# Designed miniproteins, single chains, continued (5): the designs that were tried, part 46

Each design is a single chain, and the fold is of that chain. pLDDT is the mean over its residues in the fold that is shown.

## One batch from the design tools (miniprotein)

Design m17581
Fold by ESMFold2-Fast:
Structure m17581 (fold): chain A 65 residues (1-65)
Amino acid sequence: PSRKEIRDAVLADPEVKKLIDEFEKLNEEYLASTDPEKQAELEKKMDEVGKKIIERVNKIRDELA
């Protein structure tokens, strides 16, 4: 598949949109926090969401191949 086809499919996927929104919210909380322990907790949550985004993107790529 073309880069455009993969990108369009990823951006149209409701699960990807949901995960990106979740990641954005966690990032805003991270930037607003002055507590190192809370920042570390948020980093862990962001890493988990990031992994889910990568997994979903890979599945979309595989479906288009």
Scores: mean pLDDT 81

Design m17582
Fold by ESMFold2-Fast:
Structure m17582 (fold): chain A 74 residues (1-74)
Amino acid sequence: SAAAAEKRRQQKRQLTLILANESVTLGKMLSVKLGEEVRKRLQQLFDSSSPDQIDAVHAEVQAVLDEMRARVAA
């Protein structure tokens, strides 16, 4: 149903925002400058995207989070 699809999109958007916030936090652990660069990049991604693109936005945020996790582990 349309209502179920919309609820799923809203839940994924909320999860994506949590992952975005984690990415910024990990960036800040490496340096203040990197944290601000990650924040700016993710803000631009959200500002340039429509709600129906949430799957693509989620994938890009996940990639940023994975990169930040790898850099913290190094």
Scores: mean pLDDT 87

Design m17583
Fold by ESMFold2-Fast:
Structure m17583 (fold): chain A 72 residues (1-72)
Amino acid sequence: SRVAELAAEVRALIAAMRDPELRATAQAVLDLLEEWVAANPDTPEEVKAAAFEEALTLARALRAEEAARAAA
C-alpha cells in the first residue's frame, strides 16, 4: 500500500541518520504515528497517507540538514 511504501521510506531515512539522538527521536515520532494508525483503524487511507507524507517531508529535511553539516 502507499502507506507501507511511505513508512518504509521514512524508516530508511531514519536508519541513515548518523546522530543517534536524532535517530531515536525520529523513530519515537514514527512509532507514535504507527500507534495512532493502529488505534484508529477506520481512518481513511488518504488521511493516513497524508500523515506519512508529512513525516517523510520532515525526515528528508532533517537528513539533508545533517548531511550538509557532516559535509562542512
Scores: mean pLDDT 83

Design m17584
Fold by ESMFold2-Fast:
Structure m17584 (fold): chain A 96 residues (1-96)
Amino acid sequence: SMVDDVAEALSQAPEAIREAMALPSLEDRERFLDHLEGFIDQLSKLPKSVLKPNKPLMESVLQALQEEAARETDPALKARIEALIGKLQALLNSLQ
């Protein structure tokens, strides 16, 4: 089901975020954030009936992003992570 497919993708996202943000290459980290932004934008287009059951997994992704934003020393990259936190938080807030 779409609920289960989204759950699978979200369950993998926190570790993928931690691994990608640990990469020494700024270019690789920026490329990962481009893909993550696309993923969050795709989530925002899904029905609330698909997103509501996945709220705890989305909160886990939000937590991973908040932890990475706190550790990021590059100002531009930090601003990008904070923008993604804002997008995901707005989506979560729309779910109740």
Scores: mean pLDDT 90

Design m17585
Fold by ESMFold2-Fast:
Parts: sequence; C-alpha cells; structure tokens
Structure m17585 (fold): chain A 84 residues (1-84)
Amino acid sequence: MKEEIIKKIDELIAQLEKLKEKKPDPIIDAVISLLKEAKKYIENNDFEAAKTLLEIARILLQQASPELQEFIPQIDEIIAQLDA
C-alpha cells in the first residue's frame, strides 16, 4: 500500500539521519537524497522512477561500510512492495 511504503521510507530516512549525527558519511547524504526523491515519485504514482532511485541507493550502500550495508534489506523490502 502506498501509505505503508512512504512510512517505511520516512522511517529509513530517520534512521540514516541519526546514524549521520554519530558517524558522518557522504554516502548517507546521497542515500537520504535518493530516498526523498523516490518518496516524491511514489506520491505521484511513478513507481518505476521510484524503483530506479531505490536501486541506485542500494548500489551506493553496497559500496559503503558494513554498518550502511545493514540497510540494504530495508531497501529491498521497499522495492518488493513497489513490485506488488
């Protein structure tokens, strides 16, 4: 459901913002930016554009620290919900 997906993105952004306060990383800023853009596309019913941005965020997290890689399953869950 659209509202549930948006809520998951907001929760993920909040978690990344808290992590950024403790351990600043440019990848965190990039991922937060991509999540905010994906949220706008979802609000406009453009799930394909949103999915593309989430896939880019996933790739950035794969290149990041192990701590940031722990967020990949949350991205995968959001992408799966967009495909349902």
Scores: mean pLDDT 85

Design m17586
Fold by ESMFold2-Fast:
Structure m17586 (fold): chain A 95 residues (1-95)
Amino acid sequence: SLLEEGKKKEEAEKHFELGKEYFEKGDYDSAIAEYQKAGSLYYELLEKDPKDEEAKRKLAEVLEALGEVYKKQGKEEDAKALYERAKKIYEELEK
């Protein structure tokens, strides 16, 4: 239902915000865990509605945030892969 979809989006956003807070504090493991929870919720939304442009955009934002965490950990290739995935999602949204 639209109400259940809205609640899932709110839950995903709360996890995304918590991920940012952990990242700012330098708790990279907790930041990754929270961003992964946000990403999982947006993936569930997209499995039900593959045309949800908001969920696609938010998933791209999660991938960029994860990339920033991996970059801070010195995992440059992992960060690059996440940025490339986010870029592809943004390119699809411009069509």
Scores: mean pLDDT 88

Design m17587
Fold by ESMFold2-Fast:
Structure m17587 (fold): chain A 69 residues (1-69)
Amino acid sequence: MSPEERERALARLEEAERLIAQGKIQEARRLVMELVLEHPEDEELIARARELFADDEDFLTFLDNLQKL
């Protein structure tokens, strides 16, 4: 991806972290899911998503299935 797309993706991850802190887990989950679907080959982005949702087993399974392709 371009540097600008990368920066935008990272900013969206920060927004998701804030949403999680506010208890808006479902909104954060949707935001990160959209980002990962746009960049399924970006290992760094996926690793950060895993850390953000470490306690969300369904989301972690989704990420694992993307990487098994």
Scores: mean pLDDT 77

Design m17588
Fold by ESMFold2-Fast:
Structure m17588 (fold): chain A 108 residues (1-108)
Amino acid sequence: MLEEARRRQAEISIELLNKRSVTEEEKKEILEAQPLIKETFGKELAEPKLDGELNDEEVETRYLIAMARTRYELGLVDREELERWLEIARERGVHPEVIETIEELLEE
């Protein structure tokens, strides 16, 4: 169960970080993952603030990076999961800033 929740969380995070804009469906996927994360880790994620007002690609990217850092700081994502995110991110060719952020988190 824990590995399934972490894998789903990583996939969602990587997909979002690699998109130019976040849709209502993508926001729904993040929110849908929150109950599973809470059940699995016993902690709640910070509420994602993704809406139509974040139409600036740079603002959206910064928000998603901040969200990933927050999840790591809250212990919802561990070092092993970040290593999985990095592998997926490199394979999928996500934004360089996203890859750099994951690498920085792994360096501590």
Scores: mean pLDDT 58

Design m17589
Fold by ESMFold2-Fast:
Structure m17589 (fold): chain A 117 residues (1-117)
Amino acid sequence: PRYVESELQKQIAAAKSVEEVIEILREYIESTDDPEAIMRALAFGMEQMKELLEKNNAKLSEKDLEELFEVIKEAMERMSPADLERLGQLAINMFRGLGQEKVARELEEYLKRLLEE
């Protein structure tokens, strides 16, 4: 593991756009199999994305939503059932926090499907 959590926090805080935050999250999540580290990364990313959206009086684009959803789905597919539920719930809360209720509901259905298999 070459990625240090303090370096992740610094990169996320320095990001100037939601697209940059999503890119940082993708790279970090692909670099680690630690579910706690992935969950913390998503929490930091959520706070930065929320700040950037509020500062610019903007909403997440469909493309940004699709990319973020893909990153989360890939992470969820790598998880044990216990970690899957925790990560899924964190991600659902993240999308709701970003005002994306439709995406949050879609993720709830995806999580339910994965847990039923």
Scores: mean pLDDT 78

Design m17590
Fold by ESMFold2-Fast:
Structure m17590 (fold): chain A 87 residues (1-87)
Amino acid sequence: RREERLAAARELADYFVANPDMPEEEQEALLERFLTEVLGLTREQLEELAERMRADPSVVAELDPETREALDALRYLQGHGAELVAA
């Protein structure tokens, strides 16, 4: 359910805030686990989806809202998530 997935995303963000000195390797492991629980997808599958969206941005309109939100959240967590929630 989307509410449960949103709660899981918030818990992960709160965990990053509570553990600001967490190594990058542990952050990546948590992100991979989150992906499995939220989307049931591997990082490779998400990278393939990102490649398709880069080639044709209109593909985003074909994604269900939950998948799109999870993909956007992942991108933020990978590049800015820890900074965004810790700042």
Scores: mean pLDDT 62

Design m17591
Fold by ESMFold2-Fast:
Structure m17591 (fold): chain A 84 residues (1-84)
Amino acid sequence: DVESLAAAVERLVAQLDDPDPLNREIAATFLAMLVSLALKDPDEERRKAFLERVKPILERAKTSPDPQVRAFAEALLKEVEEAL
């Protein structure tokens, strides 16, 4: 459901701050995949509900001290905003 997927995104965003660079790369890969799959959802209401829940989570990622994490979050947020 939308809430479970949003919770998964929140956990992956937290993982972007992991001290292990491999864990950060894995989190970024899965986060990009989840957002990409959501953007292709043919159910407009479910798609919008998910994207609206994900938007504030990605906005928090933009406050990361890591410039690469901020750039990644900005790119995903732009895709989400264009789909809303």
Scores: mean pLDDT 79

Design m17592
Fold by ESMFold2-Fast:
Structure m17592 (fold): chain A 60 residues (1-60)
Amino acid sequence: SREEAIRALEAGIAAARASGSAVPVLIALQDIDPELAARLMGAPLEEVIATAERLRAELA
């Protein structure tokens, strides 16, 4: 659901900020938008987080 996707993105973003790793966001994106997750593989952490925050806002 939209609400589940928002929560997954929020959790992934929080974990990424805490750990300095994009992996939590990429895992969340894999279930929501696998093509976007694939495109963000190897992207800078700040770009991955910014993209996830934009998607979260679009879903809200």
Scores: mean pLDDT 85

Design m17593
Fold by ESMFold2-Fast:
Structure m17593 (fold): chain A 70 residues (1-70)
Amino acid sequence: SLEELKEKMKEVALEIERNKEDTEKKLELVGEYNKLMVKFSEELRAKGYTPEEITDKVLELEKEIEELLG
């Protein structure tokens, strides 16, 4: 479930980059990405991670996505 959310977020991030000139599509995809990020954080919380640990895992995912895009 966490791995599926991470992979889906990476997929959506790549689609955002591919659609950067399409404002309407980009906004739609950003909305999807934000919903997935909320689900990712909520699932980490449900597994008993602290707010600090959740922040660290979110930053780790964001670094992975940044490396994937750049």
Scores: mean pLDDT 85

Design m17594
Fold by ESMFold2-Fast:
Structure m17594 (fold): chain A 95 residues (1-95)
Amino acid sequence: MQKKLDELIAEVLAAWEAGEDNGEAIVKRMLEIIAEKAGVSVGTVYDAMEGKASEETQEKIKKAYEEVLTYLREKLEPVLKEKGYELREEWESLK
């Protein structure tokens, strides 16, 4: 699980370095990781998001989602803050 999240983070960073817009691909991979962690298919995750899954399945998916988001937030927040700060300094120097 952690290796797949680390791979997702590496792909996000690589896309930002290359100036690529891959938001759709990132979301799809995040949902695949959530599905694996919950022990369900990606289709079941979509069904649960639409309220079409059992309560037990929805709880498993919610728990997996919260754990994945917490991990991504902890790993990406420092990078996002650093990039945001660099962009602010660059924009301030262009005034």
Scores: mean pLDDT 67

Design m17595
Fold by ESMFold2-Fast:
Structure m17595 (fold): chain A 90 residues (1-90)
Amino acid sequence: SDNDTIFNSYLSKADPNHPAIVEFDKWAEENSLQEDFNEYKLIDKAKEYIDVKKLPLTVLAGISEVVKRYLPGDTANRILNSYIKPYIAS
């Protein structure tokens, strides 16, 4: 889809060593062992990076790779299609 094409163009330019991506990955790693860790908690943290930190779209695309590491594939794809890809393509 057009949204996938736009998203993938930003993802291809993403620096996995960007401080925001590293910080998000570290937060997810440290919190993934908590009993209350779930998709909602991860989405809320990702939205903080979108709304508060005003990061470049390449960095936001890179955050999607962190989401995929800590959630089951179907759940990760649903979050990417519902929140991240539409935001980047808008």
Scores: mean pLDDT 75

Design m17596
Fold by ESMFold2-Fast:
Structure m17596 (fold): chain A 57 residues (1-57)
Amino acid sequence: SLYSLGASAYALGDVETAIAHFTKGTEQGDAESARNLAKILEELGDFEKAAEYAKKA
């Protein structure tokens, strides 16, 4: 699962790789990927993108 790959990357502190995997997971309709991507974007201060991805969760 792209969600599992993204979650593993994020746990290791690799935020860029986590965003890449969660973005692909969201494009494939994975709500867990969309939710985690929205959370990461909020933590980075990108509230507009976070809101868009939250709608896909």
Scores: mean pLDDT 81

Design m17597
Fold by ESMFold2-Fast:
Structure m17597 (fold): chain A 97 residues (1-97)
Amino acid sequence: SAAEEAEAALDSEERIRAYVRAAAALLQEVLEMIAAGASKAEIAARLRARAAASDDPAIRLVALTLAKAFENTPDEKWPEFEAKLKEELAELEAWLA
């Protein structure tokens, strides 16, 4: 029914919002670690630990994807990568507002 479809759509939006909040929290934690002078290896290890602690396959995927991005970013591209993470966090926070 149209009512069931509308209720399912609202549930989907709440799930997407929970997801975006989780992704924003991970990006915020990562940016705080960068500001504190953490190495790429330390950040990647933290993200892998977050993935292992999560029962949500989607949060696991996001955390593992970020960990690989940190591991594969060469040092000369680090400032560009940090700037991109800040932009992504701002976009996620704007979407949640």
Scores: mean pLDDT 79

Design m17598
Fold by ESMFold2-Fast:
Structure m17598 (fold): chain A 66 residues (1-66)
Amino acid sequence: MKYSKEQLERIKEIAKKLGVSVSNVKNTVEALMKGGLSIDEAIELLEKDPELAEKLALQIVLDSMS
């Protein structure tokens, strides 16, 4: 997946605030997108409520298991 410069900067800021890798944040964004969120919606959720974002990402991954 290719991110815009603005999206990458937001992802870096989230990673810094949460103390995780940029790759970790990207994986969560990709999981949220599989659940129907846009990249911008996934990033916004991580900025406002990272705990909810992680719970939703986990639920989406579980629901996608076949």
Scores: mean pLDDT 82

Design m17599
Fold by ESMFold2-Fast:
Structure m17599 (fold): chain A 57 residues (1-57)
Amino acid sequence: MTLAVVSGKLSNKEETREEALRIKDLFEQEYPGVEIEESEMATSVGKQLVVTVKKKP
């Protein structure tokens, strides 16, 4: 189950990761077993970091 998605430019990767971790910690209070997945997407405007916060099925 997907709880949140955070995305940003690779130049802001640490800020994007920090926001995703903050969201993960908030959801862990309600939903045990929350995981984070990171992926990079190459787009015409440059590379972006996509961080998905999800509950393991």
Scores: mean pLDDT 76

Design m17600
Fold by ESMFold2-Fast:
Structure m17600 (fold): chain A 65 residues (1-65)
Amino acid sequence: MDALEVMDKAEEYTKTDGEKARQVLIDYGDQKAAEVSSNPGMSRLIRSLSRKMAEGALNLWEKNK
């Protein structure tokens, strides 16, 4: 799945369902972290960044409701 497609999907969900926006970003981050599991530092960084983005998306949804 293309990163841009995931971001577009998350943006759409910030208008309708914040939990889905959060979950899409977390699932994508976990998938990408698994792909680079041979590099634990990079894997952890990807997971951390995906959680921060997911929280940002949830905060955007909270402001819209």
Scores: mean pLDDT 80

Design m17601
Fold by ESMFold2-Fast:
Structure m17601 (fold): chain A 85 residues (1-85)
Amino acid sequence: DARTEELRELREKGLAGDLEAEIKYYSAVIELLDDKIKELTEELARNPSVQTQQILDLLKQLKREAEERLEEAKKKLEELKKKLE
């Protein structure tokens, strides 16, 4: 899957210190998590389930962690851009 390969390459570049790649990676992860959270929230509204609620709670936690990582990467990129001006 081309998107999976792209995400893997972005993750590897981010680990190597490419802040733009790190931002793209976490932005894509947040988008995927948002889509899944929306899907499961609609499913939970139609068919309440403890299992679905537990998965939804886990996805919401992972989204919060990804958002924190994204904000950190953005701040680092802004500081680097200011130093290059």
Scores: mean pLDDT 81

Design m17602
Fold by ESMFold2-Fast:
Structure m17602 (fold): chain A 78 residues (1-78)
Amino acid sequence: DRVTELAREIERHNAEYQAAVAAGDKERALQALDRMYEAGHALIDATDAPPEAKAAVRASLDRWYEEQRAAIDAKFAA
């Protein structure tokens, strides 16, 4: 089903992200992070949950994404 497919996508993108960060490849890390973020929102949209619960999870995902981008930018700035 779509939820299972999206969860697998997130898992694959996370593996790519970890490998890219370990390799020092900023561009690949940012691309993998963006794909995780997109798949994460799609997963939340596909989940049968109350709007309030979905909003809370989306807010957490948005904060995580901003924090990860900032951390990558700081790490790779020089």
Scores: mean pLDDT 85

Design m17603
Fold by ESMFold2-Fast:
Formats: structure tokens, C-alpha cells, sequence
Structure m17603 (fold): chain A 99 residues (1-99)
């Protein structure tokens, strides 16, 4: 799908040490093309992981984590593994913001 193509492009950019903003822009393009809430949640979760790995601004990571959680909350049966990972990421970011 076009969403999958944009998502793969974002992963390639991340693997080639592209600017976090450039990676995020490509992930946002994938998000707009995504047809399911599951795909949308996965895209934002991936964005949060990439931003964390690149030591991006914790406020930016928090924004993306919050968006992923919002998508999962809209689902009738949210993925428990995604929820657990996002909650852990949220706690780590909150700790960084308080330091």
C-alpha cells in the first residue's frame, strides 16, 4: 500500500541517520495514507521509538507518544503490547522532562 511504501521510506531515512524532523515528516505522510487504526498506532509508536533512539527533544517524543495512545484509545480492542510499550515510553519521557 502507499502507506506501507511511505513507512518503509521513513525507516530507511532513520537507518541512514537522517534528521529526526525529516523522518517524522515521512511517518506523518504514512499516517495520512493509513486505512486502519492499527496501522496509525504502529506508525506513531515507530516514530516515538526512532525519536528516542536519536535523543530528540523529550517534548517532541511526548507529543508522538500521546498521539499513539490517542489512536489506541479510539480502538475497540487495543493491542496490549503496544499499550505497554507506549506507557513505558511515556514514563521515561516524563522522567526526562522533570530533570
Amino acid sequence: SEADEKFIEALKLANNNADPEEVLKKLEEAYKLAKSLEEKAEIYLTAAIILKAKNADPEKIQEVVDKALEVLEAMEEPDESMLALLEKLREEVEKRLKE
Scores: mean pLDDT 81

Design m17604
Fold by ESMFold2-Fast:
Structure m17604 (fold): chain A 79 residues (1-79)
Amino acid sequence: LEELIRKALFDPDRRERAEAVRELGRIALAAFEAGDEETLARAVAALERAALFDPDEEVRRLALEELVDLGMREIEKAV
C-alpha cells in the first residue's frame, strides 16, 4: 500500500501515477468490502490528494472517478 501511495502521488510519469490511482481504487474497494478501515482510510486519503492536487487533469479525473465509485458502493452496502 505505502509503495502504491508513493507512486500515485510522486511518480514523475503521469501514466505510472494513473495506474497506481486505479490500483488504489481496487484496494480501497477490497478494504471496504473486508471492513479494513485502516487500509480504506489510507487509500481514500491518497485518492483525495490525487483528485485535488495532481498536475495532470486526467489523473485528477481518474482519482475522482475511483472515489465516486467507492461512494456508490458504500451507499449500496448501507441498504
Scores: mean pLDDT 78

Design m17605
Fold by ESMFold2-Fast:
Structure m17605 (fold): chain A 81 residues (1-81)
Amino acid sequence: MIEELLEKAKKLAEEGRRESKELVEKAKEAAERGDKEEMHRYIGEALRVIGEKNGKALLLEEEARRLRREEEERRRLEEEE
């Protein structure tokens, strides 16, 4: 369960990195052409994509951390009883 959440988070972060890198590459091409609007558009999209994917990944990592903490606390209490 926790491992599955962490794997899912890693995949989302990796997807975000890949997609944002492609958009940054497009922005670089637009900048080389002198197309400021296209450059800004691609940069904005890249920031949005990485933010959304990383945001979701962070939520999954936080949930996994929370579940792990609860599981460790539960195990500790069971060991004490």
Scores: mean pLDDT 79

Design m17606
Fold by ESMFold2-Fast:
Structure m17606 (fold): chain A 73 residues (1-73)
Amino acid sequence: SKEMEEIKERIYRLLKRLGEDVTFEEVKAMTPKELAEYVEEVMKKHGITLEQAAKLAGVSASTMKEWLKKLKE
């Protein structure tokens, strides 16, 4: 879906801004659940909050929270 593509693109930007060695092709190949788990592990690794992750992705904290919830479904 267009929404899933947008979520993956924004999360990819977040991951690259944190210096993660992932490619966009790898992010596209992840299942939604795998991507959510990876993002949460990266946030813990870097000691950043949901609000900080949202800023790096270029979205509001409420949007990032909703996206992570949707990815876990």
Scores: mean pLDDT 85

Design m17607
Fold by ESMFold2-Fast:
Structure m17607 (fold): chain A 85 residues (1-85)
Amino acid sequence: VKPWSDQQVLDYLHHQSVLDGIYTSYTDPQLGQAILVSGFILYSERNGEPIPDFVLEQAAKLDPKLLQQARDDIEATLEALLKAS
């Protein structure tokens, strides 16, 4: 029996990404915001839910390169966790 469901992995990663974004915001506010925003976008997309307008507004204010890098890092972590579960 698989120890974790795909949804449990998604929920865990979302929680960890929020914590990482908050922690990073104390030392690098723009990177922290990019992690938080990218995490919320990915979680909403993977659950088939609409992305909240305030998240899209924050994404528009951030460096698109930083936002893409944060998203790529979260997606790579998700794929690794799903393969391990």
Scores: mean pLDDT 79

Design m17608
Fold by ESMFold2-Fast:
Structure m17608 (fold): chain A 76 residues (1-76)
Amino acid sequence: MEVEEEIERLVERAARLLEPLLSPELVERLAKTVREEMLKYAEQGNYAAAVGLIMRAVAMTLLSPEEAAAEAERLI
């Protein structure tokens, strides 16, 4: 299985968890940013860091939605 496909599946699952908490635009921005950063780690062979990143992004958004939204806007 291509790593890119697995990353996309993880990002889609995370986005579904965040949909009730954030606007659709912010969910899309966070999903895009996390996906790009995960792909960067995967290209370096650091799959643990890629998985850790999405888990942290989900946890941060659930605990601090406002902070997560501000961070997503800063990165774009």
Scores: mean pLDDT 71

Design m17609
Fold by ESMFold2-Fast:
Structure m17609 (fold): chain A 76 residues (1-76)
Amino acid sequence: SMMKKKEELMEKVVKAAEEQLEKEGVEGFSYRKVGEEVGVSEKEAREMVEEADRKGKSDVGIKIGMELIKRGVEKL
């Protein structure tokens, strides 16, 4: 099922994002890098992390969002 493959891909994206955030902090973090590591687009990586955060499976997107708000930085 395409849906089950999408869930598996989402777990890979979340894991890659968590590892990158732990290693690099928010300063070195990039959804583009996460996407490249897993084989998805920057937009897809961001959407998957946000969905996982909403479902309580991750807090990566929330942590990044809070830090970006503190810095006054926006995605171009």
Scores: mean pLDDT 74

Design m17610
Fold by ESMFold2-Fast:
Structure m17610 (fold): chain A 69 residues (1-69)
Amino acid sequence: SMEELKELAEKYKEEIEAFERELLRRYLAGEITPEEAQAEFDKYLRDLIKEEFGREATDEEIEELKKLL
């Protein structure tokens, strides 16, 4: 639900921001493309949902979670 995604976003805000900063650092260092960075970020959010909720994330949930960040 949206409420569960909002709680997840609030709980993991600092960790998600840290992951985004690391992706940006890797991009600026020439280690990763923008497309690869987006794929890594999407995978990170999917893995986070799987770990917290014990199920695979839907594409709709990933997009909704991104709106809450």
Scores: mean pLDDT 85

Design m17611
Fold by ESMFold2-Fast:
Structure m17611 (fold): chain A 66 residues (1-66)
Amino acid sequence: AISAYEEALKLQDSAEAHYQLGKAYEAENNLLEAEKAYTRALVLDPGNEDIINAAKALSKKAKELE
């Protein structure tokens, strides 16, 4: 239904906003806040490969700093 499509776009926009926020925190080396932002983005859009890939890249970066 159109309503479901509009809800999906709204969730995708919200997920995208959290994704962009996560990337901004990651650029500032604020890995904990970046992880929170990516987690929220994944909750809003769990099928989004870009967000999944960003979360994986953050995990790799965090492990590299260990």
Scores: mean pLDDT 72

Design m17612
Fold by ESMFold2-Fast:
Structure m17612 (fold): chain A 108 residues (1-108)
Amino acid sequence: MTEEIRRLGQRAIEAVRAGDVEEAVRYVRELGRLGVEAAKQGDLQAVRAAIDELVRVAEEAARRGDRRTLEEVLRALMEILKHLPDDIELVRYAVGAILRVIGLILDM
């Protein structure tokens, strides 16, 4: 799962760089789905990987002015947060990522 998550993150970044908003949104949604699945399974390493890749996509989208991809990243991170186990450090990590993405949206 972690390797698949990293590949999807890379593809999302490539789509953002190409200006393909629809493809970037599709990859972000798949990243969110895998992050939720990892959370439900208690795969904390895969959850962290999904959050990390979503933040990387958000930072690239912000640099490119891609608000739609940023909004989809925020949605994916919030959905992952809803399904997290009772791991306070992982919850803090997800909340930090959400706040980072909100900051990127507000700075646009």
Scores: mean pLDDT 87

Design m17613
Fold by ESMFold2-Fast:
Structure m17613 (fold): chain A 71 residues (1-71)
Amino acid sequence: SRTYSVDAPLDEAAEDAFALYKLLFPDRGYRPGYEELVAKFASKNLFEEPLDEERYKELVRLLEERARAAD
């Protein structure tokens, strides 16, 4: 599995997190809360250190955009 620096581009981490969740949860179209759940998972498991509040919010936004694009 890949591990990202806390300062790494969020778009790559968002793609990995989204792909993993599509494998584990094959539902289409995320409901409110799914993006936050995925972002929390990614922050804990894909980064070397926890994301700060602003980067966490940006990751949530990127995941929401990907969820809308997938549906």
Scores: mean pLDDT 67

Design m17614
Fold by ESMFold2-Fast:
Structure m17614 (fold): chain A 61 residues (1-61)
Amino acid sequence: SDEEINRLLAEFVEALLAGDEAAARAYAARLVQHASSISPAVAEGARRLLDGLRAAYAARA
């Protein structure tokens, strides 16, 4: 699980840097799903953070 989360984070960052919004969204959704296994509050925090990062990087393109 930790190895999978680290891989998803790396893929998410690569997608952001590549401007691949569809891939970034997909990896973000999977990361939020993993965060949901900790608590709903952590999942909501992760969702807002990842959505903010995607929006910031899209604006830089």
Scores: mean pLDDT 80

Design m17615
Fold by ESMFold2-Fast:
Structure m17615 (fold): chain A 87 residues (1-87)
Amino acid sequence: MPSVEELIEEAVERLRKAKTVEEVIEVVEEFLDGLRDASAEELEAAVQRFGRAAKPVLDKLPEEDQKKVEKHLLGRFLALLDAQRAA
């Protein structure tokens, strides 16, 4: 399986090529799916590093689209974190 570092690098490269908010959301989904088996600590660290790396790309999107991406990422992240804590 790819490392957390490889998942972040792949997601950032895909974000740079994304042209629509839907493509950005797809990258977020693939990134988080790759972290499904990660520990809670790895998941939190990866999401933090992804957010920092993604900021320049997200800043180019309209404010409304940025909020859609942030809401989607936060919702999916919290769902994964909750599932790990329940397991």
Scores: mean pLDDT 76

Design m17616
Fold by ESMFold2-Fast:
Structure m17616 (fold): chain A 68 residues (1-68)
Amino acid sequence: MLSEEEREELIERVKKRTEELLAKTTDPAKRRSVETYTALTVHYIRQGLLTEEQVEHMLEVMEKIAES
């Protein structure tokens, strides 16, 4: 299981990736989807339910939503 410090580090990485995606996304529906996935990902990281690999998969989904 990830420590609290490792979880906070993952949350910061998720937030940075989300800011980068939102900076290039103008569609309001895609922005809402990215924000929703970010909120869910952060919630699950805080609960200790996600591995780093699972977080990377969530980020890949957000990137595909932003780019489609």
Scores: mean pLDDT 79

